# Ledger of designs, part 105: designed miniproteins, single chains, continued (3)

Each design is a single chain, and the fold is of that chain. pLDDT is the mean over its residues in the fold that is shown.

## One batch from the design tools (miniprotein)

Design m11875
Fold by ESMFold2-Fast:
Structure m11875 (fold): chain A 77 residues (1-77)
Amino acid sequence: MARELAERILAAAEAAAERAREAAKDPARAAEVAELLERDARGLEELAATAPPEVAEALLRAAELLREAAEEARAAA
């Protein structure tokens, strides 16, 4: 169960990051997209602090993916 949850978390984060990169191609939306991704990444990092190790690892990796996408979005703004 934990492994399956970890896989879903990572898949969702990858999909969100890809969608965000596409949305950030519009400079008018890039700053807003970056802000939302940074907020979501912080939420995932907070959840990781109390999650089981396998899930925590996936949450931290998901946060990293979102922060990377946010950085790219800010560069496009």
Scores: mean pLDDT 83

Design m11876
Fold by ESMFold2-Fast:
Structure m11876 (fold): chain A 55 residues (1-55)
Amino acid sequence: APAPPAPSRPVASTTERLREYARRLGLDEAEIEELLALAKQGGEGGAQLTLRFLA
């Protein structure tokens, strides 16, 4: 049995959310991949910043 829950955690990877958002925006797969690479390098902070920039 798992211990009591931790504070709010990112259930899904920011990358997944970013990909879905970019697809909805109509970005190409190549552009989406570039965004994911950048987010991966910057980590969660970079991914969040990228999402904000796109939004």
Scores: mean pLDDT 65

Design m11877
Fold by ESMFold2-Fast:
Structure m11877 (fold): chain A 68 residues (1-68)
Amino acid sequence: MKKAKEYEKKGDEALKKEDYEKAVEYYEKALSINPTAELYAKLSVAYNKLGKLEESKKYWEKARELEA
């Protein structure tokens, strides 16, 4: 879906700018439209960069479950 990919792209841009809070916001919006293992993995990375290790682990596990 085009809208989910637009949010994912904005999340990627925010991540490159080290705006991790904005990256989380955009990835969560993309995830609410189309949940994918890739989006869970990206959200896990953004939470890790924010120092939110529990949230990072949760989303990393969800990404692995969807790929299995």
Scores: mean pLDDT 83

Design m11878
Fold by ESMFold2-Fast:
Structure m11878 (fold): chain A 100 residues (1-100)
Amino acid sequence: SEAQKVAAYFAALLRSEIATTRRLIEEEPSADKELLERVLAALERYLAEFEALAADPTVTMEQVKAAVERFLRELGEILGKSEEQIEAAIAAALATADAL
């Protein structure tokens, strides 16, 4: 389904972000490792959720969009983003989902 396709797209993006975050933790001496570990934990939890949604033939687009919104809100809060920045990121991600 289209919902499974969108969920798979976000799962692929999160795998890339996990790989980048792991490299920063291991290789960047100036990195805020406590912050990056919290980011990594959130990325791994949401990757599991998007993979489950992508595997579910009954998944709805509303369920995928709700997961995207929760993910970006939680990630934005961990990173100390403003409400305006979080809302802008959610709007952009949902527009991308609609274009797929």
Scores: mean pLDDT 89

Design m11879
Fold by ESMFold2-Fast:
Structure m11879 (fold): chain A 87 residues (1-87)
Amino acid sequence: EEIKALFYTGLARYYVKQGKYDEAIKFAEEALKIDPNNAHAHLVLGEAYLKKGEYEKALEYFQKAIDINPNNTKAKELEKEAREKLA
């Protein structure tokens, strides 16, 4: 189960790097079905929504990633970007 969540999270990151944000969302959601507290899956989901211009949804996922892992500097930086886009 944990290995499967890690695999889906890695696949979601791969699709973000390829600019395929809908595929990234799909696989990050699969990771969260297995492990709802997967901070990396929440981070990837936030990044994908941010790139798609869905800023409120991106902010929600970045906040969840930070709640799970408060030391996630990347999630905090992207959260600030999403908040700026909503201003």
Scores: mean pLDDT 85

Design m11880
Fold by ESMFold2-Fast:
Structure m11880 (fold): chain A 72 residues (1-72)
Amino acid sequence: NKEEAEKLLEKAKEALEKGDYETAVKYAQEALKLDPNYLEAWGVLVEALQKLGKSKEAWEAILKASEIQKKL
């Protein structure tokens, strides 16, 4: 559902702005479960993971987002 994915992305962005990076990761991941092609949600996930110092997970997310972008 696009509307649910968009709502989850808004919550992820709000958590990111508040410095709640773990919550931002969770909401971004849930948005991606609903829409794996949601490039903006991949962007928020990467940013939140980088803020948490989870460099390997952030890099893996970058690679997945890049692969999806090539198919769009």
Scores: mean pLDDT 85

Design m11881
Fold by ESMFold2-Fast:
Structure m11881 (fold): chain A 55 residues (1-55)
Amino acid sequence: AMVEELKKLFEEIENLTKEYREALQAGDEDRANELIKKIKELSKKYTELVERLRA
């Protein structure tokens, strides 16, 4: 169950990272800032789940 959640989070982060790079290339700073905040939030959640699995 937890491993499947980590995989889904990782895939979502990758998709958002692609959108973030596209926003940067387009010069859309507002969109890029929104996407990076979401990426940071999901990355924190991913790290917390990894640490929980190791405990």
Scores: mean pLDDT 82

Design m11882
Fold by ESMFold2-Fast:
Structure m11882 (fold): chain A 66 residues (1-66)
Amino acid sequence: EEEVRERQIEGLERMAKEAEKLGYTDAANALREQARLIREGKLTPEQGAAFDAALVASEAALRAKR
């Protein structure tokens, strides 16, 4: 549970850094906001699971361009 949350936060912050590096400032800010909500415990467990699934889909899309 804490391990899962930490992993989700790490993934979101990595994606935020990559998005910022590419000039997608709005996307980077949104990802950091999601990480903040998870950190503060304001995100529901269901929303956390949905974000994990979205990260997997985003990574698949990024791999398709590499």
Scores: mean pLDDT 68

Design m11883
Fold by ESMFold2-Fast:
Structure m11883 (fold): chain A 100 residues (1-100)
Amino acid sequence: SKEEEEKRKKLEIEMEIGVMALAVAVGLVVARKEGDEETVRLFEELLEELEKLEKDPNNKEAIEKAKKLLEELKENGDEDTKKLAELLLKNLERLEELIK
């Protein structure tokens, strides 16, 4: 049961990071089509931080930088970008609960 709980937790961590990365990739495609260079930059930087988390989910610097980037997207993005950033902040909070 303990080994199964650890395997489940690892899978949930991998899925949370994967879902966030996919959502960011979609947001990036939309921002590029709209010519929103600042939102493109923020999503590209966020994707780099998520790639670091895929390799090491305990990377606190990557978590804090991802939070900062999501808050910037939430403050300065259009309405769809703000809603996406709010959802991704919830996914990141779930990730933090899973790793601690």
Scores: mean pLDDT 86

Design m11884
Fold by ESMFold2-Fast:
Structure m11884 (fold): chain A 75 residues (1-75)
Amino acid sequence: MVKTTLASAGAAPGQDPAAVEERVRAAMLRLKEEAIKASGGDSLEGLAEGLLKLGVAADRDTAISHAEAMLKVIE
């Protein structure tokens, strides 16, 4: 038998939804903190610059989209 999907970094089948959500929120907060440290800015553009510098986004437009989504989730 082939077992192919047991190493899901994130949500795995049978995980508690609340535990997964808390883990995702913690990761978002951590990423925001690192982006601010990398860019030195606490603005949308600063977060986007930090995300680019950290290699989370491939280009500036993607970084801005990710920064906006992150700010909406964590507020």
Scores: mean pLDDT 67

Design m11885
Fold by ESMFold2-Fast:
Structure m11885 (fold): chain A 67 residues (1-67)
Amino acid sequence: SAEEEARREAEAKAEELAATYDGEVELREFRFEDSATGTERLRLVAYVRDENGYVEEVYSVTVEIPE
């Protein structure tokens, strides 16, 4: 499914980024419905924290879930 595919890609990217950013990468997901189209969307975002506690977005993907 598109949801499973997007999650798998995001997980793989997060692992790659964790090797670059000292292993501390947080993957967050957001589900929302596009009121104009009625389609459900899934946004997956990878964040890293720097030494000052700042959270920075390093990867993002959004997919439509047609249901």
Scores: mean pLDDT 75

Design m11887
Fold by ESMFold2-Fast:
Structure m11887 (fold): chain A 60 residues (1-60)
Amino acid sequence: SLLEYKVVVLFAKGLSNEEIGKLLGISPATVKRLLERAGIKSLKDLTPEKVAEIRARAGL
């Protein structure tokens, strides 16, 4: 989803789950679930292939 992609982009910029939640108007727990759903456990999971997959799911 587009929200999932936005969460991943902000996480890639080094923001905490709390900061991302404040910017997007969602709880930090929701941010964590969206990252887990995207398969992102750490910055190491942010491969070009994974980012492209998340963009495709967002309709981008």
Scores: mean pLDDT 80

Design m11888
Fold by ESMFold2-Fast:
Structure m11888 (fold): chain A 70 residues (1-70)
Amino acid sequence: SRVEKAIEVLEKMAEYFKDKDPRVAEALRRLAETVRRKPEGVESHVLTALDIAKKYNAPKELIEELEKLL
């Protein structure tokens, strides 16, 4: 489902930032947990994650995975 894919991509992105920017990693983990608890908000949370990803220069491949969920 789109929800399961969103959680997977958010967790991959959190792992990428784990040692580079721990606060960004924590924000992305909280976002994944919020999507798990409130799947009806998935589109809004993916848009928020996309803003974070672009601002903090996440790998293009991860940005493209988020964009495919919109």
Scores: mean pLDDT 86

Design m11889
Fold by ESMFold2-Fast:
Structure m11889 (fold): chain A 62 residues (1-62)
Amino acid sequence: NAEEKLRKLLEDEPEEIQEIAIELLEAYKKKDIDKVQELALKLRERLSDEKLEEIQKILESL
C-alpha cells in the first residue's frame, strides 16, 4: 500500500520527514491541492530529486 511504500522509501530520513510525506499522501487523497503544494515544497527542501520522483509515482498509483 502507499503508506508502507512511503515509510520504506524514507526509512533513512528523520521521523519528521516521514510524517510530512504521510500528511502529503492524506492531503492528496482528500484532493486538497493547496495543502499538497505546501507539503511538497517542504519535502523538496529536504529530499533528493530521486526520492521526490518516487513519492510522485506512489501518489499517482492511488
Scores: mean pLDDT 83

Design m11890
Fold by ESMFold2-Fast:
Structure m11890 (fold): chain A 65 residues (1-65)
Amino acid sequence: MEEEFEREVLRALADMYEGLGNILEKKGLHKEAAEWYRKAAELYRQAGDVEHAEDLMKKAEEIEK
């Protein structure tokens, strides 16, 4: 199914973006990390993983302050 394939691709991209955000956060690049967390959250939301998306949005807001 095209829809199922798209959701798998979105989740994979979201995982990569979250991973990049984690690396940037560990390096003290909090603003950059927050941007990648927001991008990952949008992809998780599109993939139907709303809870994970909300968690990443909160994390992005906390880390950017």
Scores: mean pLDDT 82

Design m11891
Fold by ESMFold2-Fast:
Structure m11891 (fold): chain A 56 residues (1-56)
Amino acid sequence: SSLVERAKRILRTLEAAGLISEEERKRYIEEAERDPLETLRRLLGAPLPEVEAALE
């Protein structure tokens, strides 16, 4: 799947686990649609190259 789709799936999982709110999920989805790599870096707490490696 695309990076945006991966970010959306991670966000839905975090919301279902109670780690983020529905409002936070929607906000992060909007961010991921603009910049999926930066959004994933923020969610995983790692620099962009490390995030890219983790997705492979």
Scores: mean pLDDT 70

Design m11892
Fold by ESMFold2-Fast:
Structure m11892 (fold): chain A 58 residues (1-58)
Amino acid sequence: MELVREALKDDPEAAEGVVKLAELLGLSERQALEFAAEAVRDNPELLARVRERLEELE
């Protein structure tokens, strides 16, 4: 979940919320990043960072 925390480093509360939800639901890091993208879709800067991290996961 380090990619989630790095993408959302300027919003640590959102980062921890996404990580906790991913752990509760058994999500992969990719699925957690996809969820993070939905959670920050109204913040273009954070959304761009999440999308960049998703592209790193081949």
Scores: mean pLDDT 79

Design m11893
Fold by ESMFold2-Fast:
Structure m11893 (fold): chain A 70 residues (1-70)
Amino acid sequence: MSVEEEIEKLIKELKEEMKKLGVPEDRIEEIAKSFKELMKELKESGELSDEELLEKAKYQVKILKDILKE
């Protein structure tokens, strides 16, 4: 699986968590779009390996989930 596909899976997981918590659809889509744009920017920079990019994506999703769980 490509790093882009793995990041998309993480985004889908985050969106499902947000839906369960009653976050409005429009807000979920806005957050998902911003996350995708950030990941694209990091990938295009060439500064991070695919493994480093994926770890960064996982860390961001974990932080967002922790915030939502509070």
Scores: mean pLDDT 77

Design m11894
Fold by ESMFold2-Fast:
Order: structure tokens, then C-alpha cells, then sequence
Structure m11894 (fold): chain A 70 residues (1-70)
């Protein structure tokens, strides 16, 4: 669906931001930037506040895992 495609794109944008910032920022800063990038992409796609929050939380979870595994 279009909504699922938009959610996936937003999560990928967040994880891309995490990967780009990981070498230079603290763990907490990377996670916050990743989460914000995902929120911004989801808002741009016209997703509801509920879907934006879901995308942000999933991005936070995945970014934390990525950083834990280095």
C-alpha cells in the first residue's frame, strides 16, 4: 500500500541519517537525529500523527539496535 511504502521510506531515511552521523556524534544524538529524520520524512509524505509516531518509535528501536551492533 502507499501508506506502507511511505512508512518504509521514512524509516530508511532515519536509518540513513543514523549511519551518516554515527562516526561523529554520541549515541543519544544519533538516535535523536535518526528519529527526527524519520518524523520529517513521514510528515512530508502526509502521514497521520499516529503513523508518524509509529515510524519514529520503530526508527528509534532499529537505530538503537544498529548502534549496539556497531
Amino acid sequence: SEKEKAKKAAILAGLTEAANQAPTLSRDEVIEKATQAARDKAKEAGLSDEDINEVAEETRRLAQRMLDEL
Scores: mean pLDDT 87

Design m11895
Fold by ESMFold2-Fast:
Structure m11895 (fold): chain A 88 residues (1-88)
Amino acid sequence: DALRLLQKGASAFDDGNYDEAIKLYEKALEVADPAVRSAALTQLGEALKKKGNYEKAIEYYEKALELDPQNGQARRNLEEAKKLLEEK
């Protein structure tokens, strides 16, 4: 269940366990279809954005859009991350 892996990853990140969060998101990428893989990449980008790593967040959002060009969440998050990077 890729959705549950994404949820567990988010919980691990909120607990400060970034290594576990990354492993869970990567596991979701192994078993998911392209749309779910796009969602997993979007969650990886969001985690990196929370850490202030906007450049890596941008990379993951771009990969998410390569898999699912209609992923509106990844598109919005990409624009936001680019704007935040320009402010610093």
Scores: mean pLDDT 80

Design m11896
Fold by ESMFold2-Fast:
Structure m11896 (fold): chain A 55 residues (1-55)
Amino acid sequence: ELEKLREEAERLFEEADRLEALPDLEKQIEGGVKAVEGAVLLTILKRIEEKKKKE
């Protein structure tokens, strides 16, 4: 379950990196959105792990 959230975040960051490397402002913005989505998933994962570890 938690592993799937991490894998999804990693995929979003990979897509973000790909889009942001393109010489197209519209694609670079789309990449930025994907990066934010990945960051949200990582934040959720960290909060769940902290609760499990009593942090």
Scores: mean pLDDT 78

Design m11897
Fold by ESMFold2-Fast:
Structure m11897 (fold): chain A 55 residues (1-55)
Amino acid sequence: MLSDEERRELLREYMESLGYSEEEIEAALKAFDKLSEEEQQALADFILRVKELRA
């Protein structure tokens, strides 16, 4: 299971891969920090699934 820091890094990398700007990524990470641990984990799991389907 991913740590809090690993979940943040995963979200950053995913958004960079989609072409979001650094300013947009920082805003998203700030919003992500306000989510519950369960919501953060659900989003991380979704990103991992998308990466697996792309591989």
Scores: mean pLDDT 78

Design m11898
Fold by ESMFold2-Fast:
Structure m11898 (fold): chain A 78 residues (1-78)
Amino acid sequence: SSIIDQIRRRSISFGSSPSNIDRIVQGVRLALQGRIDQAVQLFQQAGRDGTSRITITSSLHILSQVSPQQSQQIRQQL
């Protein structure tokens, strides 16, 4: 989707590793499916493996434009 493409490009521009880009993208896909706990786990793992907070918060901001409730639920658990 266009949102997934935006998030992937953003993660690349902030210098995320390929594995962390895939974790962020998969986390967003899980969030769109309502699988909030699994999405949180992937964002937390990406953060532990060196993804910057700005990459994670930017991804959640993009997600909030189509899924504001899911984005907020993830922010509350990070």
Scores: mean pLDDT 84

Design m11899
Fold by ESMFold2-Fast:
Structure m11899 (fold): chain A 67 residues (1-67)
Amino acid sequence: SELELEAAKAMAMMAMAVSVRTLEKAGKEEEAKKLREEAEKGIEAARTAEEALEVAKRVLEEAEKIL
């Protein structure tokens, strides 16, 4: 449903915000900017809740690799 997609996108946006903030606090400003740009593209492109949740998962995994 549209509601489920929007909820999943909101969750992905929260994952992005937390990841970006954590990287910025760690002094990883350039990596934080790139992660935000890629996450925003993925969230915008997501057409299903499953796709949006996959973006959230990838954002968290990429942030962990950078930290």
Scores: mean pLDDT 87

Design m11900
Fold by ESMFold2-Fast:
Structure m11900 (fold): chain A 56 residues (1-56)
Amino acid sequence: SLVPSEEERKIIIEKINEVLEKENKELTPEQKELYEYLNMSPEEQEEWLAKKKAAA
C-alpha cells in the first residue's frame, strides 16, 4: 500500500544506477524487474503489482 512518490522513485533509480556504474555489472533479473517497475506510470505499476500477486 506504500507506493513511492514520483520524486522518491527518481531517487531510487539514481541510486541503483550509481551502484551499477560502480560495480560495472549487469542487472540481475530481480533488479531489472524492479527497475522496469520504477520506470512505469502509476497505472502500469498497479497492473504489474496485481499480476505479480496473482502469479504468487
Scores: mean pLDDT 69

Design m11901
Fold by ESMFold2-Fast:
Formats: structure tokens, C-alpha cells, sequence
Structure m11901 (fold): chain A 95 residues (1-95)
């Protein structure tokens, strides 16, 4: 789709654009393509390990896959990086 193409162009110009990798992973998550989403989100964390939004999306993927212990751990990491991250707090309470 259009958003994926724009993000792929950003990555082609700058393969170290952690934000573009993170957004690409988020788009694949929204499409239910969890394996693909995780690959892009892991690349985003390799480039920027201090992104609480990326941990939150990874947690939601693990939760959808039934890996509640992994989901809990990554939600806790998101909150460690941003203690006021309301969505991560709410998600952690469910697991």
C-alpha cells in the first residue's frame, strides 16, 4: 500500500532510519502480519534500543500469539523507558 511504499523508500535512502523500520513494523502489525512485523520491529530496536513504542507493539504481538510471559516482559521494558506510557500500562495490566 501507499504507506508501506513510502516507508520502503525512506529505508532505501537511509537504512539506519530506526523510526521508518518501527513504523513499517507497526503497519504490518495492523495488517495482522505478525512475523513480518516482528522482523521490522527487531531491526528498529537494533538501531534504537530505547524506543518504548516499539516494545509496546512487540508486546501486543506476543499477546496475540499467546506468549503472555514475553508480552509482560516487553511491556515492562516499555514502561521502564517511559513510566507515563499509558497504553503500555494498560496492556501490562491485562497480562
Amino acid sequence: DKEIKELEERIKKDPNDAKAWAKLGEVYYEQGKYEEALKYLQKALELDPNNPEVYNVIGKIYEEQGDLELAKKVYEKALELDPNYEEAKKNLEKV
Scores: mean pLDDT 88

Design m11902
Fold by ESMFold2-Fast:
Structure m11902 (fold): chain A 83 residues (1-83)
Amino acid sequence: SLDRDVAELALATLLAIAKSKGYDPEFIEALERALQAVRDGDYETAAEWLKRAAELSKDPDFRRLIAEVLRLLGFDEVAEEIE
């Protein structure tokens, strides 16, 4: 779906930003695993790694953007939990 394609692109962009800003390696790894799960079509595993990334994030703006990716993937309840 277009929402899934947009979610993959958004997640790849967020990962690139996190790497460029030198964010914590555990946070970056969680985003990398989430992106790989999206690419594999395993959206439930992607949601688990996105939730982990949000828990590791000290940036509320980054947590909000992760929540938006979760909503694009259809995980509205998980998105509300991490906001």
Scores: mean pLDDT 88

Design m11903
Fold by ESMFold2-Fast:
Structure m11903 (fold): chain A 65 residues (1-65)
Amino acid sequence: DLEKEAKELEELARKYEELSRKYEEKAKEAYKESLKKGIELDAESGVYRIAASSYRLGAESLRKK
């Protein structure tokens, strides 16, 4: 069921997009106190952004079939 899988991937993309945004905000605040902590949170935000993009592209690929 490609439609069901596409919807699941779209839901995961939205969840990881939200996590990326939250960690980006945390990183901005952390940079004020600690460069190391800011970098760590910014890197985590980047991982979530990549995951979201991958899920988004996966869903689009399934819908184009």
Scores: mean pLDDT 85

Design m11904
Fold by ESMFold2-Fast:
Structure m11904 (fold): chain A 83 residues (1-83)
Amino acid sequence: MLEKEIEEVARRGDELLKKTRELLPKASKEDQEKVKELLREAAGLVAEAGKAYEAGDLEKALELLKEALRLIEEALELAEKSA
C-alpha cells in the first residue's frame, strides 16, 4: 500500500512544518535562515516527489517524501533549539 504510506509521510510532514512555522519567529536570525534553507530544500524534494507520483513511480515518490520529512524534522529541531 504505497499510496497509504505516501499519505502518512505527507501528513507527518505537514504537522511538523506547522510546528516549525510556529517556532520560527522565536528563533535567532541566523537560525531562521538555516531553517528556511532546510525548508526550501524539502520543498524541492516534495516537488520532485510529485513529479515521480504523476509518472507512476510511487516508490521514488515515497523515497523523496521521506527525505523531505527528514529535512523538515531537522528544521524543527533547529527551530526548537533556537527558540
Scores: mean pLDDT 84

Design m11905
Fold by ESMFold2-Fast:
Structure m11905 (fold): chain A 65 residues (1-65)
Amino acid sequence: MEEELAVEALVAAGYSEEEARRIIQTAKDNGISLIELLESVRNRAREQGDTEKAEALDAAIEKLK
């Protein structure tokens, strides 16, 4: 269920569902938590000026805590 929330958050950030699942699998293979992964994507969105995406990712991170 937590993985599904991460998929939804990444899709909201502009990734396809297939891409989101690959990103999550790569993070797991490298020992990166879902929260850490979403924080990285959020920080990238902020750097690009995508405030709406950053806020959506922040909401998902709070939901997973």
Scores: mean pLDDT 80

Design m11906
Fold by ESMFold2-Fast:
Structure m11906 (fold): chain A 76 residues (1-76)
Amino acid sequence: MEEARELIKKAFEALQKGDYEEAIKLAEEAIKLAEKENDLKTKAEGLYILSQAYKKLGYTEKAKELFEEAIKLAKE
């Protein structure tokens, strides 16, 4: 059991190291936990990390979609 914020930190570290697959897995786990905690800001951070990881892997369309969702949630 880990707080969504801890998973976000680990996902961001994986992203910075170029471990994009690990960043995706950790960010997805953080998003699920943030949804259970009703933490929209942490969910937005997770979506941002997912967007960046997918962009680095060449999934540009999916990355844009995730980035737009992250921005929308961050404004709430």
Scores: mean pLDDT 83

Design m11907
Fold by ESMFold2-Fast:
Structure m11907 (fold): chain A 107 residues (1-107)
Amino acid sequence: MSLRERLDALTAAYDAAVAAKDWAALREVTRGFIALLREAVARRDRELVLELVGRLVGLIEAAVAHKDWALFEELLAALREVAADPAFRDDPQVREALARAEALAAA
């Protein structure tokens, strides 16, 4: 399966979990997005990394709203890993996403 096909499958699973109001399913899908992000970074797929970083910000907000601090820490760690990579650390979208996530951690 290509990275794009995996993104499409995860997006469909995310939409289904949201429609069902199933936080356990959304939590599993979120971990799928984190795994896909790590693979996209390893492959230097800049477009996919930036798309996934944007999705992770929304997932961080959802984790905070549900008080799922374990999932929040997993998401924050994934964003910090991207921001530490020399290929992505100076990207404005990556810096903005990390700043927003860290602001939520400080609240």
Scores: mean pLDDT 85

Design m11908
Fold by ESMFold2-Fast:
Structure m11908 (fold): chain A 98 residues (1-98)
Amino acid sequence: ANEVLNKLNEIMAEFQKIAAAVKAGDTAEAQKYLKKAEKLVKEALKDMPKTLARIQKLLAKAAKAIKAGDTAAAQEYLRQAASLVFNGAVMKIVEEAN
């Protein structure tokens, strides 16, 4: 449970860095933090392949929006991805509680 929460906090911190870079118009930094978030999400939710695939699809859409300079679309896809990450972490904590 605590390990899942720690990984959630790390992922959410990276999402905040992506959002800040997107708002600043820093495409390179946004892409760097997005790539790190993708690795953290894959590691944290490896045992939830369906949820992981949905999050990866949203992060890929966010990456395309960031590259296109579409700040609104990038923020919306990041918000959706963050919601799925949070829900996935909650499900994993509930299952680990037995």
Scores: mean pLDDT 84

Design m11909
Fold by ESMFold2-Fast:
Structure m11909 (fold): chain A 69 residues (1-69)
Amino acid sequence: SLARLAAEKALEGIENGFDGVEYARGALSVARAEGNTEAADYAQKWVEAAEKGDRETAIEYLRKAIEAA
């Protein structure tokens, strides 16, 4: 799905940069647009973790968003 592709690209981006919050917001928007409530819930938790600077928790929820998408 497009939501899965967005989340997978976000994982690659986070490994190489500082834009974790922006990637998370993008993935959340895509999941919501596709009506994937489970992926959107995980993406929302990923956004919250990324905004707190909790990179480890953010990556955990990102992986769950990929699995749900």
Scores: mean pLDDT 75

Design m11910
Fold by ESMFold2-Fast:
Structure m11910 (fold): chain A 77 residues (1-77)
Amino acid sequence: HMEEVKAEIERDIERLKKLLEELKTSNSPHAPQAIQALKDAIKAEEEALRSGDPELVRQAAIKSTAAYVLYVGALLD
């Protein structure tokens, strides 16, 4: 199970990095907040991947979800 979770975290990190790259040329006034949230989510996912701690994995998933919501908001501006 942890090996599967690790693979999912690795995919999430790559997805978040791609979203961050897309936003760095955004004209949205909400882009800076979304960029910061994506950076925080990437850091949390990387920490979860290194530690294997289920609590850190759960917290990282919450941050990634929040960052995605902000990313979508910035795109709709």
Scores: mean pLDDT 84

Design m11911
Fold by ESMFold2-Fast:
Structure m11911 (fold): chain A 75 residues (1-75)
Amino acid sequence: EEAEKLYKEFEEKLKQVLDDYKAGKITRDEALKRIGEIAQEAVEKAKTLPPEEQKEFLDRLKELVRKYIDEIEKA
């Protein structure tokens, strides 16, 4: 439950970056930089999760980040 809430929070932040990029509010370089910053924040927040859940959360986060980077780079 806590890991799920954390995942949704970062998913929403990443979605906002993509939305801002598609709206022309930020450049591709700025969007990629923000995704990197969000990923770093998520890794730090993951330390609040039980150790056994940290790996699953980080693996899912890595895949989510890759998806958003790919969407930005292909646009």
Scores: mean pLDDT 83

Design m11912
Fold by ESMFold2-Fast:
Structure m11912 (fold): chain A 70 residues (1-70)
Amino acid sequence: SPFEEILEVVNEVVRHILEKYGDKLSKEELQKIIDEVFKLAVKGYRQGLSKEEIIKKAKEFADKKVEELL
């Protein structure tokens, strides 16, 4: 289902953030990034992007957001 695809994208991006940045983010900062990644994944799905393209864009977005906080 579209929802399962979106959850897979979110889970992949969360894993990427935790592996790359560890515990450098607060719980609140991590949750805000997750919420924005979810919105990005929904938008990408509606635009007809592949799962791989959505994951790539979401990881790039997350990296920029985390780097702004560090």
Scores: mean pLDDT 84

